# Designed miniproteins, single chains, continued (3), part 40

Each design is a single chain, and the fold is of that chain. pLDDT is the mean over its residues in the fold that is shown.

## One batch from the design tools (miniprotein)

Design m9463
Fold by ESMFold2-Fast:
Formats: C-alpha cells, structure tokens, sequence
Structure m9463 (fold): chain A 74 residues (1-74)
C-alpha cells in the first residue's frame, strides 16, 4: 500500500541528498524527480538503477540500490 511508496520515496530522497552533498547536483535533481513521480515503487527502483549507470556508477552499485529499493517496496 501507501507505506511501500513512501518508504521507496524517502530512500530515493536520501540518495539524492547524498549525491548533492558530493556536488553531483544534476544527478540529485534527477533522483528527486523520480521520487516525486507517479511511478510504481518497482519502476522507481529500475529507473534509479538506470540513472546511476548513466551517471557513471558501477553496475554492481546500481544493482545493489535497485535491490534495496525493491525490498522496501514489499
């Protein structure tokens, strides 16, 4: 229900803040857009992973974040 969406949103917002603190403002802005979107939690998890790979993060790290968000979506 609504709790799964809220948990995933908060996790993405925390990730966006982490990247903003590192000076990765464009990546943080895109993550915040995903968090504010009407996507399902599963779609948000997948889009976050894709965005991290596009931003130059290792696939292993992107996959780990996707799994964490999918776990929160349950």
Amino acid sequence: EEKAKENVKLAIELLARHYRDQGREELADKLEEIAKSDMTPEEQAKRVAELLIEAGEPKKRADAFEKSLLYLAK
Scores: mean pLDDT 82

Design m9464
Fold by ESMFold2-Fast:
Structure m9464 (fold): chain A 95 residues (1-95)
Amino acid sequence: ARTSPIEIVKRLSKETIRALDLLAEGKASKEQAKKKLTKFFSTVHTIALLNKVSSSDLKKIEREGAQVLENVDDPEKAKEAIKRLEDAMLEALKS
C-alpha cells in the first residue's frame, strides 16, 4: 500500500495539534478545532477497528480519544492526549 496506517496517524496527529495552535492564537474558532479533534479520533478509531487491534489496546485508544475531545478548552492537555493516542496507535499497529 502507498500510505501506511502509521503514516496516516502521524500526519493527522500533526495536523490536529496545529489546529489547536491556531485556536490558541485566535486564528481558528473553537467549533473548527472541535471538528478537527472529532475527525482525528474518528479516523484513528476506524484504523484501529480495521486493523483488529486487541480489546485492551482499543480501550486505551478510546480513553485517550475521549480526553482529546473533552479538552478542546485546554490546548496543552489536548495535545498531550493526542500524543498519547498516537503512541497507543503506533504500539497497537506494530502488534
Scores: mean pLDDT 83

Design m9465
Fold by ESMFold2-Fast:
Structure m9465 (fold): chain A 95 residues (1-95)
Amino acid sequence: SLEEETRATLLTGEGARALKEGDYEKAIELFREALELDPGNVFARLGLAEALEKAGRYEEAAKLYREMAKRFRENGGTSLAEYLEKKAEELEKKA
């Protein structure tokens, strides 16, 4: 619904702020809440992956980057998909 999408957008903004402030666990929580309300929110997915990466949760971050890369390839976003696949490969080496 529009109300759920609007709230997801607000939570995504709050998550981005927490991420910028270095509160990675709060950022993870806020982005996850946003994705429960709007599972298709690309900004919340990107934010969650980055927050997990910065929190040292490399396996979870890599999985999200690979899932996003697959969806971008399916939609013709080859360059972005390649970038996300490379990020996932680098994180998998740290896991």
Scores: mean pLDDT 88

Design m9466
Fold by ESMFold2-Fast:
Structure m9466 (fold): chain A 56 residues (1-56)
Amino acid sequence: SAKERYEKIAEITREIAKELFGEDVTLEELQKRLTPEQVREFSDRLIEKLAEYEKE
């Protein structure tokens, strides 16, 4: 469902933030840390992890 997908996206987003920065971060903290290049990398990782989840 859309709700489950949204919650999974939020979970994956936090996992990627932890992978890139070594700890869980809020959306506000992410905005302060991400360069434009890191935003693109973050987006690519999110899409990839979501695709893996859907295939599981």
Scores: mean pLDDT 71

Design m9467
Fold by ESMFold2-Fast:
Structure m9467 (fold): chain A 60 residues (1-60)
Amino acid sequence: MGLIAEAIEDYTATKEDELSLKKGDRVKILEVVDEYHVLVENLKTGEKGLVPRKYLKQIE
C-alpha cells in the first residue's frame, strides 16, 4: 500500500518546487526528503511537489 496523507490545513507554496494544498486534500507520499519536507502527489490534481510534513496527517 502507498502512504496516503491528508492536509490538516491550507498550505500556500512559497518556492517553485513546493506544492499548494487545501485542507482535506489527499496526497500520496512519494519520498521523505528531510525531517521537515516530503515529496507528494496531490491525488485530486496529479500535481507533485514538496510540502512541509507538519501540514500532513498520515491516514494509511
Scores: mean pLDDT 82

Design m9468
Fold by ESMFold2-Fast:
Structure m9468 (fold): chain A 78 residues (1-78)
Amino acid sequence: MEEAEKLLEEGKEALKAGDYEKAVELAERSIELAKDDPELIREAAELRVKALMMAGRTEEAVEFGKEMAERVKELEEK
């Protein structure tokens, strides 16, 4: 899905620029638009986890990472 992929790329650029909060927001929106695409959800989730860790939001990163890993696993098993 082009829109979700575009948000993912913009989020990666925000992370490189040190704008971690923007990277979190863009990754979250990318996940919402990815729907049932496990590869895109995984990549966007990795970006969000990295951005949360860089922002010092470690507990949120761990909890979110566990939730998204489970979701991706369920989608891949279907």
Scores: mean pLDDT 78

Design m9469
Fold by ESMFold2-Fast:
Structure m9469 (fold): chain A 91 residues (1-91)
Amino acid sequence: MAEGARELADHLIKASEEDQKGFATGFIEQTKALADKAANLYGQDPEKAEELLREVREIAEYLKEKSELGRPAADEALKLVEEAERKAKAL
């Protein structure tokens, strides 16, 4: 479900400084789309929603551990996941 975000994280880890901004933008956009999908899924399948948010969180933490240049994008992604988790659990 989060394969696109994983691929973007791997690109960010390997990317030159010049390419970092483009991949970071794509990673944040993909993470937001997945977080929104998970929030919509909570009303119908909360277990799948939680699995999706966990997968995205693990990818963001992986990026943060492997790339100093990717840390700002990873931190923004983690913030988006935490916001989606809080909104979903409040329902």
Scores: mean pLDDT 79

Design m9470
Fold by ESMFold2-Fast:
Structure m9470 (fold): chain A 90 residues (1-90)
Amino acid sequence: SLVEEFERIAELVVKLLEEAGASPDTIEKVREKLQKAIEAVKNGNFEEAVKYLDEAIDLIAKESKNASFEQEVNLGIAQIALATAKVALS
């Protein structure tokens, strides 16, 4: 189901942030946005889901500005995964 696919993407993104050594505060904020996006998908509100995905991408992009080169790889993959999820909802 779309919800199950989205939950897998959310789990992947959180793991990538942890592997990148993102701050616990950033991980928690991203997790909250992804949970809201999943709730929106469950309700058929794809416009709201895309909004929360954009907010999650912005949080990861801010983390990337202070990241080392090694951290940027995992943060970049996380951003691509969420951007791909947005296309699937359009």
Scores: mean pLDDT 86

Design m9471
Fold by ESMFold2-Fast:
Structure m9471 (fold): chain A 57 residues (1-57)
Amino acid sequence: TPNGKAYDELVNKYKIPPEALSRAVERLGEDAPYEDIVKEALEIAKKENLIGKPVIP
């Protein structure tokens, strides 16, 4: 679902940085399907070694 609540859940559940989500939206556009934006954000986070790293706030 293309809404802020779903994006917030992805950040918390998959530990995707907001920057990766922002980049995905920037690259695919706001009209892109939610699933495609999520997939792109995961690829960006993985490529930048952001997923799976212990991030201590």
Scores: mean pLDDT 65

Design m9472
Fold by ESMFold2-Fast:
Formats: C-alpha cells, sequence, structure tokens
Structure m9472 (fold): chain A 61 residues (1-61)
C-alpha cells in the first residue's frame, strides 16, 4: 500500500466511523483504522486513523 492509498483509506475510515450505526460497523472501522495506523508513515493518514479509532471506540457497546 502506498502512502496515497493509506491516506485515502484513513479518510474513508473516518467517514465510515461517523456513519457507523451498529456494533459490527464500528468494529470493522476500528480494525481497519488500527491497520492503517500501523502501516502508515504519513502523519495526516495517522491522524485521521486515530480520529476514526477514537470515534469507533465511543460507538462500541
Amino acid sequence: LSDEELLKGAEGALEAAKKATTRAMALTVLHGSREILELSTNEEAKKLAEEAIELAEKKLE
């Protein structure tokens, strides 16, 4: 995965986190966002992934 692909992934993950209405959706976002955070060297992608993780965690029961 390129940094550009990881950045787009992080942007999508944050949008998915905002739209998550079920536990399963929140867990999917959490898993994907953690993977992006671990793989990315781009600071903007890391920041977006961290925001997605925090929001997904708040939505989990």
Scores: mean pLDDT 79

Design m9473
Fold by ESMFold2-Fast:
Structure m9473 (fold): chain A 85 residues (1-85)
Amino acid sequence: MYPVVLVDKNGNVLDTDYVKEEDIKILRKLGEIDGYPVYEAELKKYGKIPLVEVSKELTPEEILEIAKKAAEKLGVDEVAVLVKP
């Protein structure tokens, strides 16, 4: 299972969850933020949402900054951040 953090466009944490790889449906790649891939994904708890895939070595502050940049670039109110090993 992977940690997922739901973040708004202002960098506020709205929710946190743990997801199984099989419950993550990647629909398409939207781009990259600071070298981290951004996908259109479907998550069981959140529905269709932009998903940024980041390294576990990032600090919480770095995760929130990447999420804000992704939300701004995509023009969306919320993004999910998936933390991989």
Scores: mean pLDDT 86

Design m9474
Fold by ESMFold2-Fast:
Structure m9474 (fold): chain A 81 residues (1-81)
Amino acid sequence: MEELRREAERLVAEAAEAADAGDYERAAELLREAARLAIEVLRAELADVASEEEIAALAAAVERRAEGLVEQLLKKAEEAK
């Protein structure tokens, strides 16, 4: 579990670096990967304290938020063309 959390953190850091460098398309791809790993971490960490329905709702909220940020990054990539 800690390995997945560390990998998600690394992907977020790489996404931030890519965005700072103006590579918004790469930042969006890295953020999507980080979100998928973060959802896996949430499922594992909350399995004993939350229902499957509650975990699914939280995962969906994280996914929606991440997709919103990805859309903003991709829009910046298009505007930079």
Scores: mean pLDDT 80

Design m9475
Fold by ESMFold2-Fast:
Structure m9475 (fold): chain A 65 residues (1-65)
Amino acid sequence: MKKVEEYKKRIEENPNDAQAWYNLGQALFEQGKLAEAREAYLKAYELDPDNAEIVANLQKVMAAE
């Protein structure tokens, strides 16, 4: 849970930080929280739609559901 807490704090300081949302999505995915991971990746995608890593991980979490 330590990584999730760290990224949530970063998002509180910088809510438009696409990297923080992406990292939160990865940490949530690793914990099996697929719905929350998808929401975090979707937010990262809205902020940085040209980022291929965000798109790939969003597709991966959607396939895991």
Scores: mean pLDDT 80

Design m9476
Fold by ESMFold2-Fast:
Structure m9476 (fold): chain A 63 residues (1-63)
Amino acid sequence: SAALEAGKQMIEQKVSERLLEAFLREQGVSEEEARRLAREIADLIAQGRVDEAIALLEKFFAE
């Protein structure tokens, strides 16, 4: 998926939580879920857990 690939690139580039939330909303994710997912991903990135952040995004788009 082009959306998933773009999201993975954003995580690898360590974009801000705000930009990630905006991206998720553009993909049709609800505002509440986009906010929660963006925060969780941003927290994982801040901890150096980039692979886990990518895995979380992949799991979300697989459903």
Scores: mean pLDDT 84

Design m9477
Fold by ESMFold2-Fast:
Structure m9477 (fold): chain A 98 residues (1-98)
Amino acid sequence: KKEEAEELRKKGNEAMQNLDFETAADYYEKAAELAEGPERAQAYTNLSVAYLNLGDYDKAIEAAEKALEIDPTNRAARQILAVAYYKKGDFEKAEEAA
């Protein structure tokens, strides 16, 4: 279970290096479903980055919020949330997230 999640996360990282953001998102989503606790928060954070690169700002926000539900102190997830809101033109929410 935990080893499967880590393997999927690594495949997601490989897809990110190849700029295959759609494949990366699929792997990170599967990793998040299998992972627990901090590893799941990390998978959701990675998923939000993949969606941000795809231009799917709503899904990036959703994934970042899921990471923050698990770890409210996750600076990376807050940064992604701020960037996604900024990209949507919601500058007020972007400042609140930063």
Scores: mean pLDDT 85

Design m9478
Fold by ESMFold2-Fast:
Structure m9478 (fold): chain A 56 residues (1-56)
Amino acid sequence: SLEEKILELQRKIVELQDREFAARAAGDQATVDSIRAEIAKVGEELRRLMAELAAA
């Protein structure tokens, strides 16, 4: 369902944020930048699915 996909993407964002925190603590800027780009992409897909759910 749309709700299941939304929950999956929300969980993925939390996982990515945890990895970003660890990378920042390690001083790995390249990994931080990569993870931030992925968070932005996942966040855009999440917003799209939430809009579909609101329109249903």
Scores: mean pLDDT 87

Design m9479
Fold by ESMFold2-Fast:
Structure m9479 (fold): chain A 76 residues (1-76)
Amino acid sequence: MEEEIQRIVDLVDAGKFEEAVRLYLEAIERMTPEEAQRLRDAFVDALARKLGLPSKEEARQVFDELLRRYVEERLA
């Protein structure tokens, strides 16, 4: 869990958003709902810092959009 959080944060900081989403989706399959929520919170916080967003709510919207685009590209 801590290793997955650090990898997600590192990928977001590097601007590798698609790889971060992939790692997030793979990690949550073997996590409890509480662990998945902590990973999601870390991802959202990293996005807020990387993109200079004024609120956590805006960072959550960016996270949701990245997740949606990743899923749509895999289904196409």
Scores: mean pLDDT 80

Design m9480
Fold by ESMFold2-Fast:
Structure m9480 (fold): chain A 60 residues (1-60)
Amino acid sequence: SLTEEQFDLEVEAALYYIKAAVSRLAAERALKNGDIETAQKHLEEAREYERKADELDAQI
């Protein structure tokens, strides 16, 4: 069973994965508009959120 602390970490990790997904959608929108620089920025943000999520997930 997860402790309350482990559950909180799991929720925080899940929220970072959601933020990563939102950033990827923003990147797709930018690409459709021909804005490659904005798309690259959003993809870098998505990778950073995924990294944070993975680090939190590793603690449980």
Scores: mean pLDDT 87

Design m9481
Fold by ESMFold2-Fast:
Structure m9481 (fold): chain A 55 residues (1-55)
Amino acid sequence: MEELYKEAKEIIEKAKKMGLTDEQALNVAVIALLSRGYPRDLAIEAAKKALEELK
Protein backbone atom coordinates (compact mmCIF):
# COMPACT_ATOMS: atom_id res chain seq x y z
CA MET A 1 0.00 0.00 0.00
CA GLU A 2 2.83 2.46 0.79
CA GLU A 3 4.35 1.83 -2.68
CA LEU A 4 0.98 2.67 -4.28
CA TYR A 5 0.74 6.02 -2.44
CA LYS A 6 4.37 6.83 -3.27
CA GLU A 7 3.78 6.18 -6.99
CA ALA A 8 0.59 8.28 -6.91
CA LYS A 9 2.42 11.19 -5.22
CA GLU A 10 5.27 11.12 -7.76
CA ILE A 11 2.82 11.13 -10.69
CA ILE A 12 0.73 13.99 -9.22
CA GLU A 13 3.83 16.10 -8.40
CA LYS A 14 5.12 15.63 -11.96
CA ALA A 15 1.73 16.47 -13.49
CA LYS A 16 1.37 19.64 -11.38
CA LYS A 17 4.90 20.73 -12.39
CA MET A 18 3.72 20.40 -16.01
CA GLY A 19 0.93 22.91 -15.26
CA LEU A 20 -1.96 20.46 -14.92
CA THR A 21 -4.84 21.22 -12.53
CA ASP A 22 -5.49 19.12 -9.40
CA GLU A 23 -8.32 17.31 -11.24
CA GLN A 24 -6.13 16.62 -14.30
CA ALA A 25 -3.26 15.41 -12.07
CA LEU A 26 -5.66 13.08 -10.23
CA ASN A 27 -6.92 11.62 -13.53
CA VAL A 28 -3.36 11.11 -14.85
CA ALA A 29 -2.39 9.31 -11.62
CA VAL A 30 -5.46 7.02 -11.73
CA ILE A 31 -4.81 6.09 -15.39
CA ALA A 32 -1.10 5.45 -14.72
CA LEU A 33 -1.85 3.22 -11.71
CA LEU A 34 -4.47 1.28 -13.70
CA SER A 35 -1.90 0.70 -16.48
CA ARG A 36 0.47 -0.74 -13.83
CA GLY A 37 -2.14 -3.33 -12.83
CA TYR A 38 -3.68 -1.78 -9.71
CA PRO A 39 -7.46 -2.17 -9.20
CA ARG A 40 -9.53 0.93 -10.05
CA ASP A 41 -10.85 1.42 -6.49
CA LEU A 42 -7.34 1.35 -4.99
CA ALA A 43 -5.95 3.59 -7.76
CA ILE A 44 -8.65 6.23 -7.11
CA GLU A 45 -8.18 6.04 -3.32
CA ALA A 46 -4.38 6.35 -3.55
CA ALA A 47 -4.55 9.26 -6.02
CA LYS A 48 -7.07 11.15 -3.83
CA LYS A 49 -4.95 10.56 -0.72
CA ALA A 50 -1.76 11.71 -2.49
CA LEU A 51 -3.50 14.88 -3.74
CA GLU A 52 -4.77 15.69 -0.20
CA GLU A 53 -1.24 15.23 1.22
CA LEU A 54 0.10 17.73 -1.36
CA LYS A 55 -2.42 20.45 -0.40
Scores: mean pLDDT 80

Design m9482
Fold by ESMFold2-Fast:
Formats: C-alpha cells, sequence, structure tokens
Structure m9482 (fold): chain A 74 residues (1-74)
C-alpha cells in the first residue's frame, strides 16, 4: 500500500519548501527530482493513489520553485 510513499513524499515536500524559502535552489531541485522518482515508482507499482498524492505535492511546490528560480536566473 502507498502510505509509506505518501509519507516520504510529504517529508520531501516539506524539505523542498524550506529549501525554496531559503533560496537554496540546488537542494530544492534535488528534492523535487527525488519526489518525481518516488511518484514514477508508485505509478509503475500500480499505486495510483500514492502517485497522484505525490504529483499534487509537486504541483503545489512548482509555482514557488519557478518564481525563486526565475529570480536567481533573471
Amino acid sequence: MGEEKKKKGEELAEEARKAIEKGDLETARKLVREMEKLGKEAEKQGDTEAAEHIRKLIQELLPDYQEAETRASS
């Protein structure tokens, strides 16, 4: 069942939020990639609920990450 994957995704999302808030885009990028890997793994295992949950967490992070990255690169 995907509870462990959901929990891991939530932990990674919290770390990514903190990294984005600090302007640590390198750490945030690594954490988002880790979440993407976790979501893809859940999808491959047929755990659609866990995959959807992780995808939603990434979608919630992306606007803040994109804004921070734009500030750093522009």
Scores: mean pLDDT 78

Design m9483
Fold by ESMFold2-Fast:
Structure m9483 (fold): chain A 85 residues (1-85)
Amino acid sequence: EVEKRAEEIKKLVEEKLKESEEKEKLSEEEKELLKKAYEEAEPALEKAIEEAAADPSLSIEQKAKIALLVFYEEVAKVLAEEREK
């Protein structure tokens, strides 16, 4: 049941990320960098979804928001590290 709830959270997160990506007018270089940062942040997102799914006190929408916040924090960190090369 935790696994089923994790899948529901993951689906909502993926939908929100796709909508955000489609609304952004990014350069080709910015899109490539963002995609790399998303891929690097994916393990942290998966763990955040699993942790949120185990919390019985939150709605699926709230759990998706928490997972997205963790994901965006990791993406921002990866982008900062890439720029410091």
Scores: mean pLDDT 75

Design m9484
Fold by ESMFold2-Fast:
Structure m9484 (fold): chain A 68 residues (1-68)
Amino acid sequence: MLTDEQGELLARALEALRRDPEAAREAFERASGVRLPPTAEEAAPVMFRLWAEDPERATRALRAVASV
């Protein structure tokens, strides 16, 4: 289960993806090295997979997206 901090970061990151999808995807790609698909529906599984494989890297990437 996600921690409160991780849940808040994910919520903010998803809001940023909805508000400015291009800037949010660029921020995620720069921070993680992983390219996000253009739709939120396709992006969410990629974000969750990165979180499962490398939670620290995922958290840094989500913070970058949330700051958009």
Scores: mean pLDDT 75

Design m9485
Fold by ESMFold2-Fast:
Structure m9485 (fold): chain A 57 residues (1-57)
Amino acid sequence: EVEKLLEEAERYYELAVAAEHIAEAVPEGREIALKKAEEYKKKGEELKEKALELEKN
């Protein structure tokens, strides 16, 4: 369902934001955190695209 996909996308965006904050605050893990942030953001965008396609039918 569209709403569930959007909720899952929001969760991934939250994870991406948290990872970006960790990357800024903790340099020791910054590269891994930034890569995870990119992956989470990408997954969120993919879920939004799926929601759009479902609405388009």
Scores: mean pLDDT 79

Design m9486
Fold by ESMFold2-Fast:
Structure m9486 (fold): chain A 65 residues (1-65)
Amino acid sequence: DAEKRKEAEELIKKGTDAYNNKDYDEAIKYFTKAKELYLSLGDESTAKAIQGQIAELEKKKAEEA
């Protein structure tokens, strides 16, 4: 589904923009939505990579607390 892939890519872009602005909560939200879309497309490799990025962002949040 080409539309779902486009949506997932736009969510990755929004998450990356939020990360660049140091808005880690917003970045995690966008990456989580993108991960769910990639999983629905059967792209487990990309979803796993996104989950790793989410974990690193959660760790950064904990270190800043």
Scores: mean pLDDT 83

Design m9487
Fold by ESMFold2-Fast:
Structure m9487 (fold): chain A 83 residues (1-83)
Amino acid sequence: SAERLAEAEAALEAAEELIEEAKKMLEEGGDPRKIILTLVAAKLLAAEARYLAEGIDEELAKRAEEALREADELLEKVEEKEK
């Protein structure tokens, strides 16, 4: 439905904004715990977007999967910086 697609788009946009915020915090040497919480929130929103888009908009679902992967890569990078 159009409503479900709009909800998926909104969730994905929110996830992408949180990923960009986490990238900035990582670059600036921000609080690792805040970065982790931001990325966990981004993953939850991206997973919701993928779930809502799945079977309706495959391109949006793929974009949500890419956001999930990027958040996972950033989480690994936070762990590397704590070494």
Scores: mean pLDDT 86

Design m9488
Fold by ESMFold2-Fast:
Structure m9488 (fold): chain A 89 residues (1-89)
Amino acid sequence: MELTKEEIEELINLFKEADKDGSGRLTKEEVLEFIKKWLQKYLPSFDPDSPEVKELAEAFFKRMDKDGSGYVTLEELLEALKELFGVEL
């Protein structure tokens, strides 16, 4: 799976929408919101409120929050998407 320039711009916009304080970082709850919106757009057959989506968001957060800060940066999120879905950036 390879992201187009348009898809990358949409991911950045979704991140900015979830980043309410403009810090460039997402909390665990904001990561879940981001994943729900992203999956609904690219995999509309997935129920965004399903346990599977929550499990995926928790796995993402755990993988990205390597320093235990409780936050995820845009760079960490894009890296995790590349690793988990074979996304090229």
Scores: mean pLDDT 69

Design m9489
Fold by ESMFold2-Fast:
Structure m9489 (fold): chain A 90 residues (1-90)
Amino acid sequence: ADEKVVELAREAARAAEAGDFEKAKEKADEAFRLALTNDLSVEALEEALDLINRAARAAEAAGDMETEIHLTMVAMGFAAKKTAALQKEK
């Protein structure tokens, strides 16, 4: 699950950096859906969070506010999952 979530987040970042914001949102949503249904490592959650934040920055640079907001919300979801995973380790 970890590898697949990170790869989907990476595809989202690449799509956003290429200006394909529809694909970026689709891949980000797929990554987060898997994160909701699977227990992921903190490392995978952190890498996915960084990749989705990169996608959001690309949308911001392009002036696509709708995509920026969408990707930022997905990033917030990954951040919440990472916080929960870290609390479980303590």
Scores: mean pLDDT 83

Design m9490
Fold by ESMFold2-Fast:
Structure m9490 (fold): chain A 68 residues (1-68)
Amino acid sequence: SIEELIKQLGELMRKAKEAIEKGDKETAKKYLEEARKVIEELRKQGDDVTADVAEHELEELEKELEKL
């Protein structure tokens, strides 16, 4: 369901942020890659609004990752 995808996305974003804070680039990259897949599934299910918001957040986290 869309609701379960949103919850999963939130957990993946949280874990990615924690990995970035710890300097764990490999772990952060894995969580962000999984988050991208969930965003793609949200788009396939027609929730483009949530997908757009999440993609913006993911892009910001990817910028932080590139600084590691």
Scores: mean pLDDT 86

Design m9491
Fold by ESMFold2-Fast:
Structure m9491 (fold): chain A 70 residues (1-70)
Amino acid sequence: MIDEKEIERAMNIIAAGVIKATLDKEAGDILIELANESEDLEAVREAIREVAAAGGDAELARELAERIRK
């Protein structure tokens, strides 16, 4: 079954949820929304990594989400 992408999306959502719970609610909410909307799972994963490395920067999360949505 081709639910490997769905598992990857779920992992992205979980990672974004960890950011929401531990670093910043706004950044986490943005990334959870992005992970649910975007089919570019790799770009979403990279965005989550960058935001986590920045300590949950909500402005960075918004910038990356806007770029991925294009």
Scores: mean pLDDT 83

Design m9492
Fold by ESMFold2-Fast:
Structure m9492 (fold): chain A 61 residues (1-61)
Amino acid sequence: MNKEEEELEKELHALFEKLRAAGVPAEEILNLIEKIIQKIEENKDNRLETLKEELKKLKEL
């Protein structure tokens, strides 16, 4: 993983920890992770852009 991917992954983990601390069930967090993985798999050519977009959506929640 390059540094850009690593930084995005750290940011995503931080958001999931915030959701967990806010009382979101682990099952819901896992479902969010699965949805992100599915979207990345569907957009393999633009994996970083897909990850950035999902991160933006999570911040808007």
Scores: mean pLDDT 73

Design m9493
Fold by ESMFold2-Fast:
Structure m9493 (fold): chain A 120 residues (1-120)
Amino acid sequence: MVELVESGGGTVKEGGSRTLTSQASGFDFSKALLSWWRQRPGEPLRLVASISADGKKTVYSDDVKGRATISVDFKNKTAYLNLSDLKVEDTAVYYSVAFGLVDGRPRLVFGEGTELTVVA
């Protein structure tokens, strides 16, 4: 079975930092484009960050630029999103998304999400 399992959400005070993790199974992680998306209450899904399959190219949304870092541990098949200087507006459900090969076929894989709540 192919899946992404997120963790690292929960409740955090503003000004803090949090690392969200995504554990992959059932696909070739080393050839996947990995991204983190979020859905804030009452808003659509928006891209937070992405990283290329070789780990050399990263993209960040303007809302998190300078305070977010996306990284991948290819050996352990784990993707990370570190968010620093957290703001109440970072409260959202965060989803990891992989675009890569499953049984030799291109597939989009979504995780089930992890909730991050930032309190004043």
Scores: mean pLDDT 83

Design m9494
Fold by ESMFold2-Fast:
Structure m9494 (fold): chain A 62 residues (1-62)
Amino acid sequence: MKELVEKAREEMKPSIERLEPAFKEGSEVFKKKAEEAKKGNLKTMFEKFSEAARKLGEAIDK
């Protein structure tokens, strides 16, 4: 079963290499915007986006 997962991951490696930096950069951008916002409503929204981007990056890396 791990062999099938490894094959799928290997086939997706080129895409992961391309997408992983984008998700990491996105997370950083949203984190910075959250700090700048200072207001609860906007800050919370950007924090949620940052967390979502980070989780997506982790999911495609796994």
Scores: mean pLDDT 67

Design m9495
Fold by ESMFold2-Fast:
Structure m9495 (fold): chain A 114 residues (1-114)
Amino acid sequence: SLAELRARIEAAIERNRDALLAAGLTDEDLALLREFLLTGRVTQRVRDAVSKYVRFVKEANEGQLPVAGTGLTQEELEALAAGEPLDPETLLRAVGFVLGLSPAEVEEILRYLA
């Protein structure tokens, strides 16, 4: 259900909150990322928040982006860190990664939005 999906997104945000705040994301950024996962509606602020987090992860890993468990390719992660425009599906996978959702949970969201 939509309520169960919202609860899982909120649980993921709470588990990943310290990392999200350390990356410079605000509570307003987190609210916009939540709504993007539920609606598929792309905004520049969603893209900016994802870019900021991916860049933070890259800096924390000495300029390397760990691909394992992200559901994204190395090229997609580099494009996100550079702030390059990506398709809505790739952005959805990226927001899932940012919020700490598993690739399987992101695939469930993609099926819901289809």
Scores: mean pLDDT 80

Design m9496
Fold by ESMFold2-Fast:
Structure m9496 (fold): chain A 73 residues (1-73)
Amino acid sequence: SDLAQALAEAIAHDPELRRHPQVIQQVLQQELPDHAAEVLQLVQPFLRPRAQETPQERQQAEARIKQIIAEHT
């Protein structure tokens, strides 16, 4: 869908957010469950998971993905 493509592009263009695939999955499943699977499939090649993340980094990633969703919905 156009929405899934736009969200995937925004996520792929955020280098820090791409390091938090679990956060992306959780927020997409919570906020846009009907589009979560399609967005995740589109962003999968761009994800660069970190071995460790701090609670602050996780909270910032959650805020970033929520803002991207809000800007496109």
Scores: mean pLDDT 84

Design m9497
Fold by ESMFold2-Fast:
Structure m9497 (fold): chain A 65 residues (1-65)
Amino acid sequence: AEEEFDLEVEATLHVIRGVIAEKAGDYEEAAKHYRRAAELYRSLGPQYDKVAEDFEKKAEELEKK
């Protein structure tokens, strides 16, 4: 698919940025990046739904801090 590789790379970069923000204690920024990563993974296809769900759950946990 067109741009599938780019979307996967973008999703991975958002995960990395989310981890960095989380370690810095910036839970709002971390949650935004994890939600964006989940959105991008869902765009790639149903095989990524479990990964997307895991990041959505993590974002929800961080938003409650």
Scores: mean pLDDT 81

Design m9498
Fold by ESMFold2-Fast:
Structure m9498 (fold): chain A 77 residues (1-77)
Amino acid sequence: DKSKQLVEDVKKETGVDFVELSKLLFPLSRGDGLYGGSVKRAVREFQRHNGLEMDGVVDDKTIEALKKLDIEAFKKS
């Protein structure tokens, strides 16, 4: 339920699907400031929902959480 809401909120706010977000952020891991403000906002929302620090920086913990979301989205696609 909250996972669906998070995906919808991110898509509504940024226009980016979490699957596409994962593809954008994987090469930019630890690349603070290398993505647009809408993507950074989406990362912060994702971090907030996962109890991580809301710094908008894609660290190893954020990547791990994104991988879990990507697997779940893949299974339901």
Scores: mean pLDDT 57

Design m9499
Fold by ESMFold2-Fast:
Structure m9499 (fold): chain A 63 residues (1-63)
Amino acid sequence: STDPSVSLLPQLFLDVLQKLIDSGVVPESTLQKIVDAVDKAIYNAKSGLQTVEEAVAEMLKEI
């Protein structure tokens, strides 16, 4: 079976970013943009719409 800890790493990262938004340490608009860009990159790479390299490049353009 697939190790469940591997599938939790992206969600943990997004949860940390959400907590930073909630804490007010970083502007919500900036953190939301990062969260959206990361989520989109993960989706595009997993769905085969883009290679991992292409998805990362597009993500970095949005951040």
Scores: mean pLDDT 68

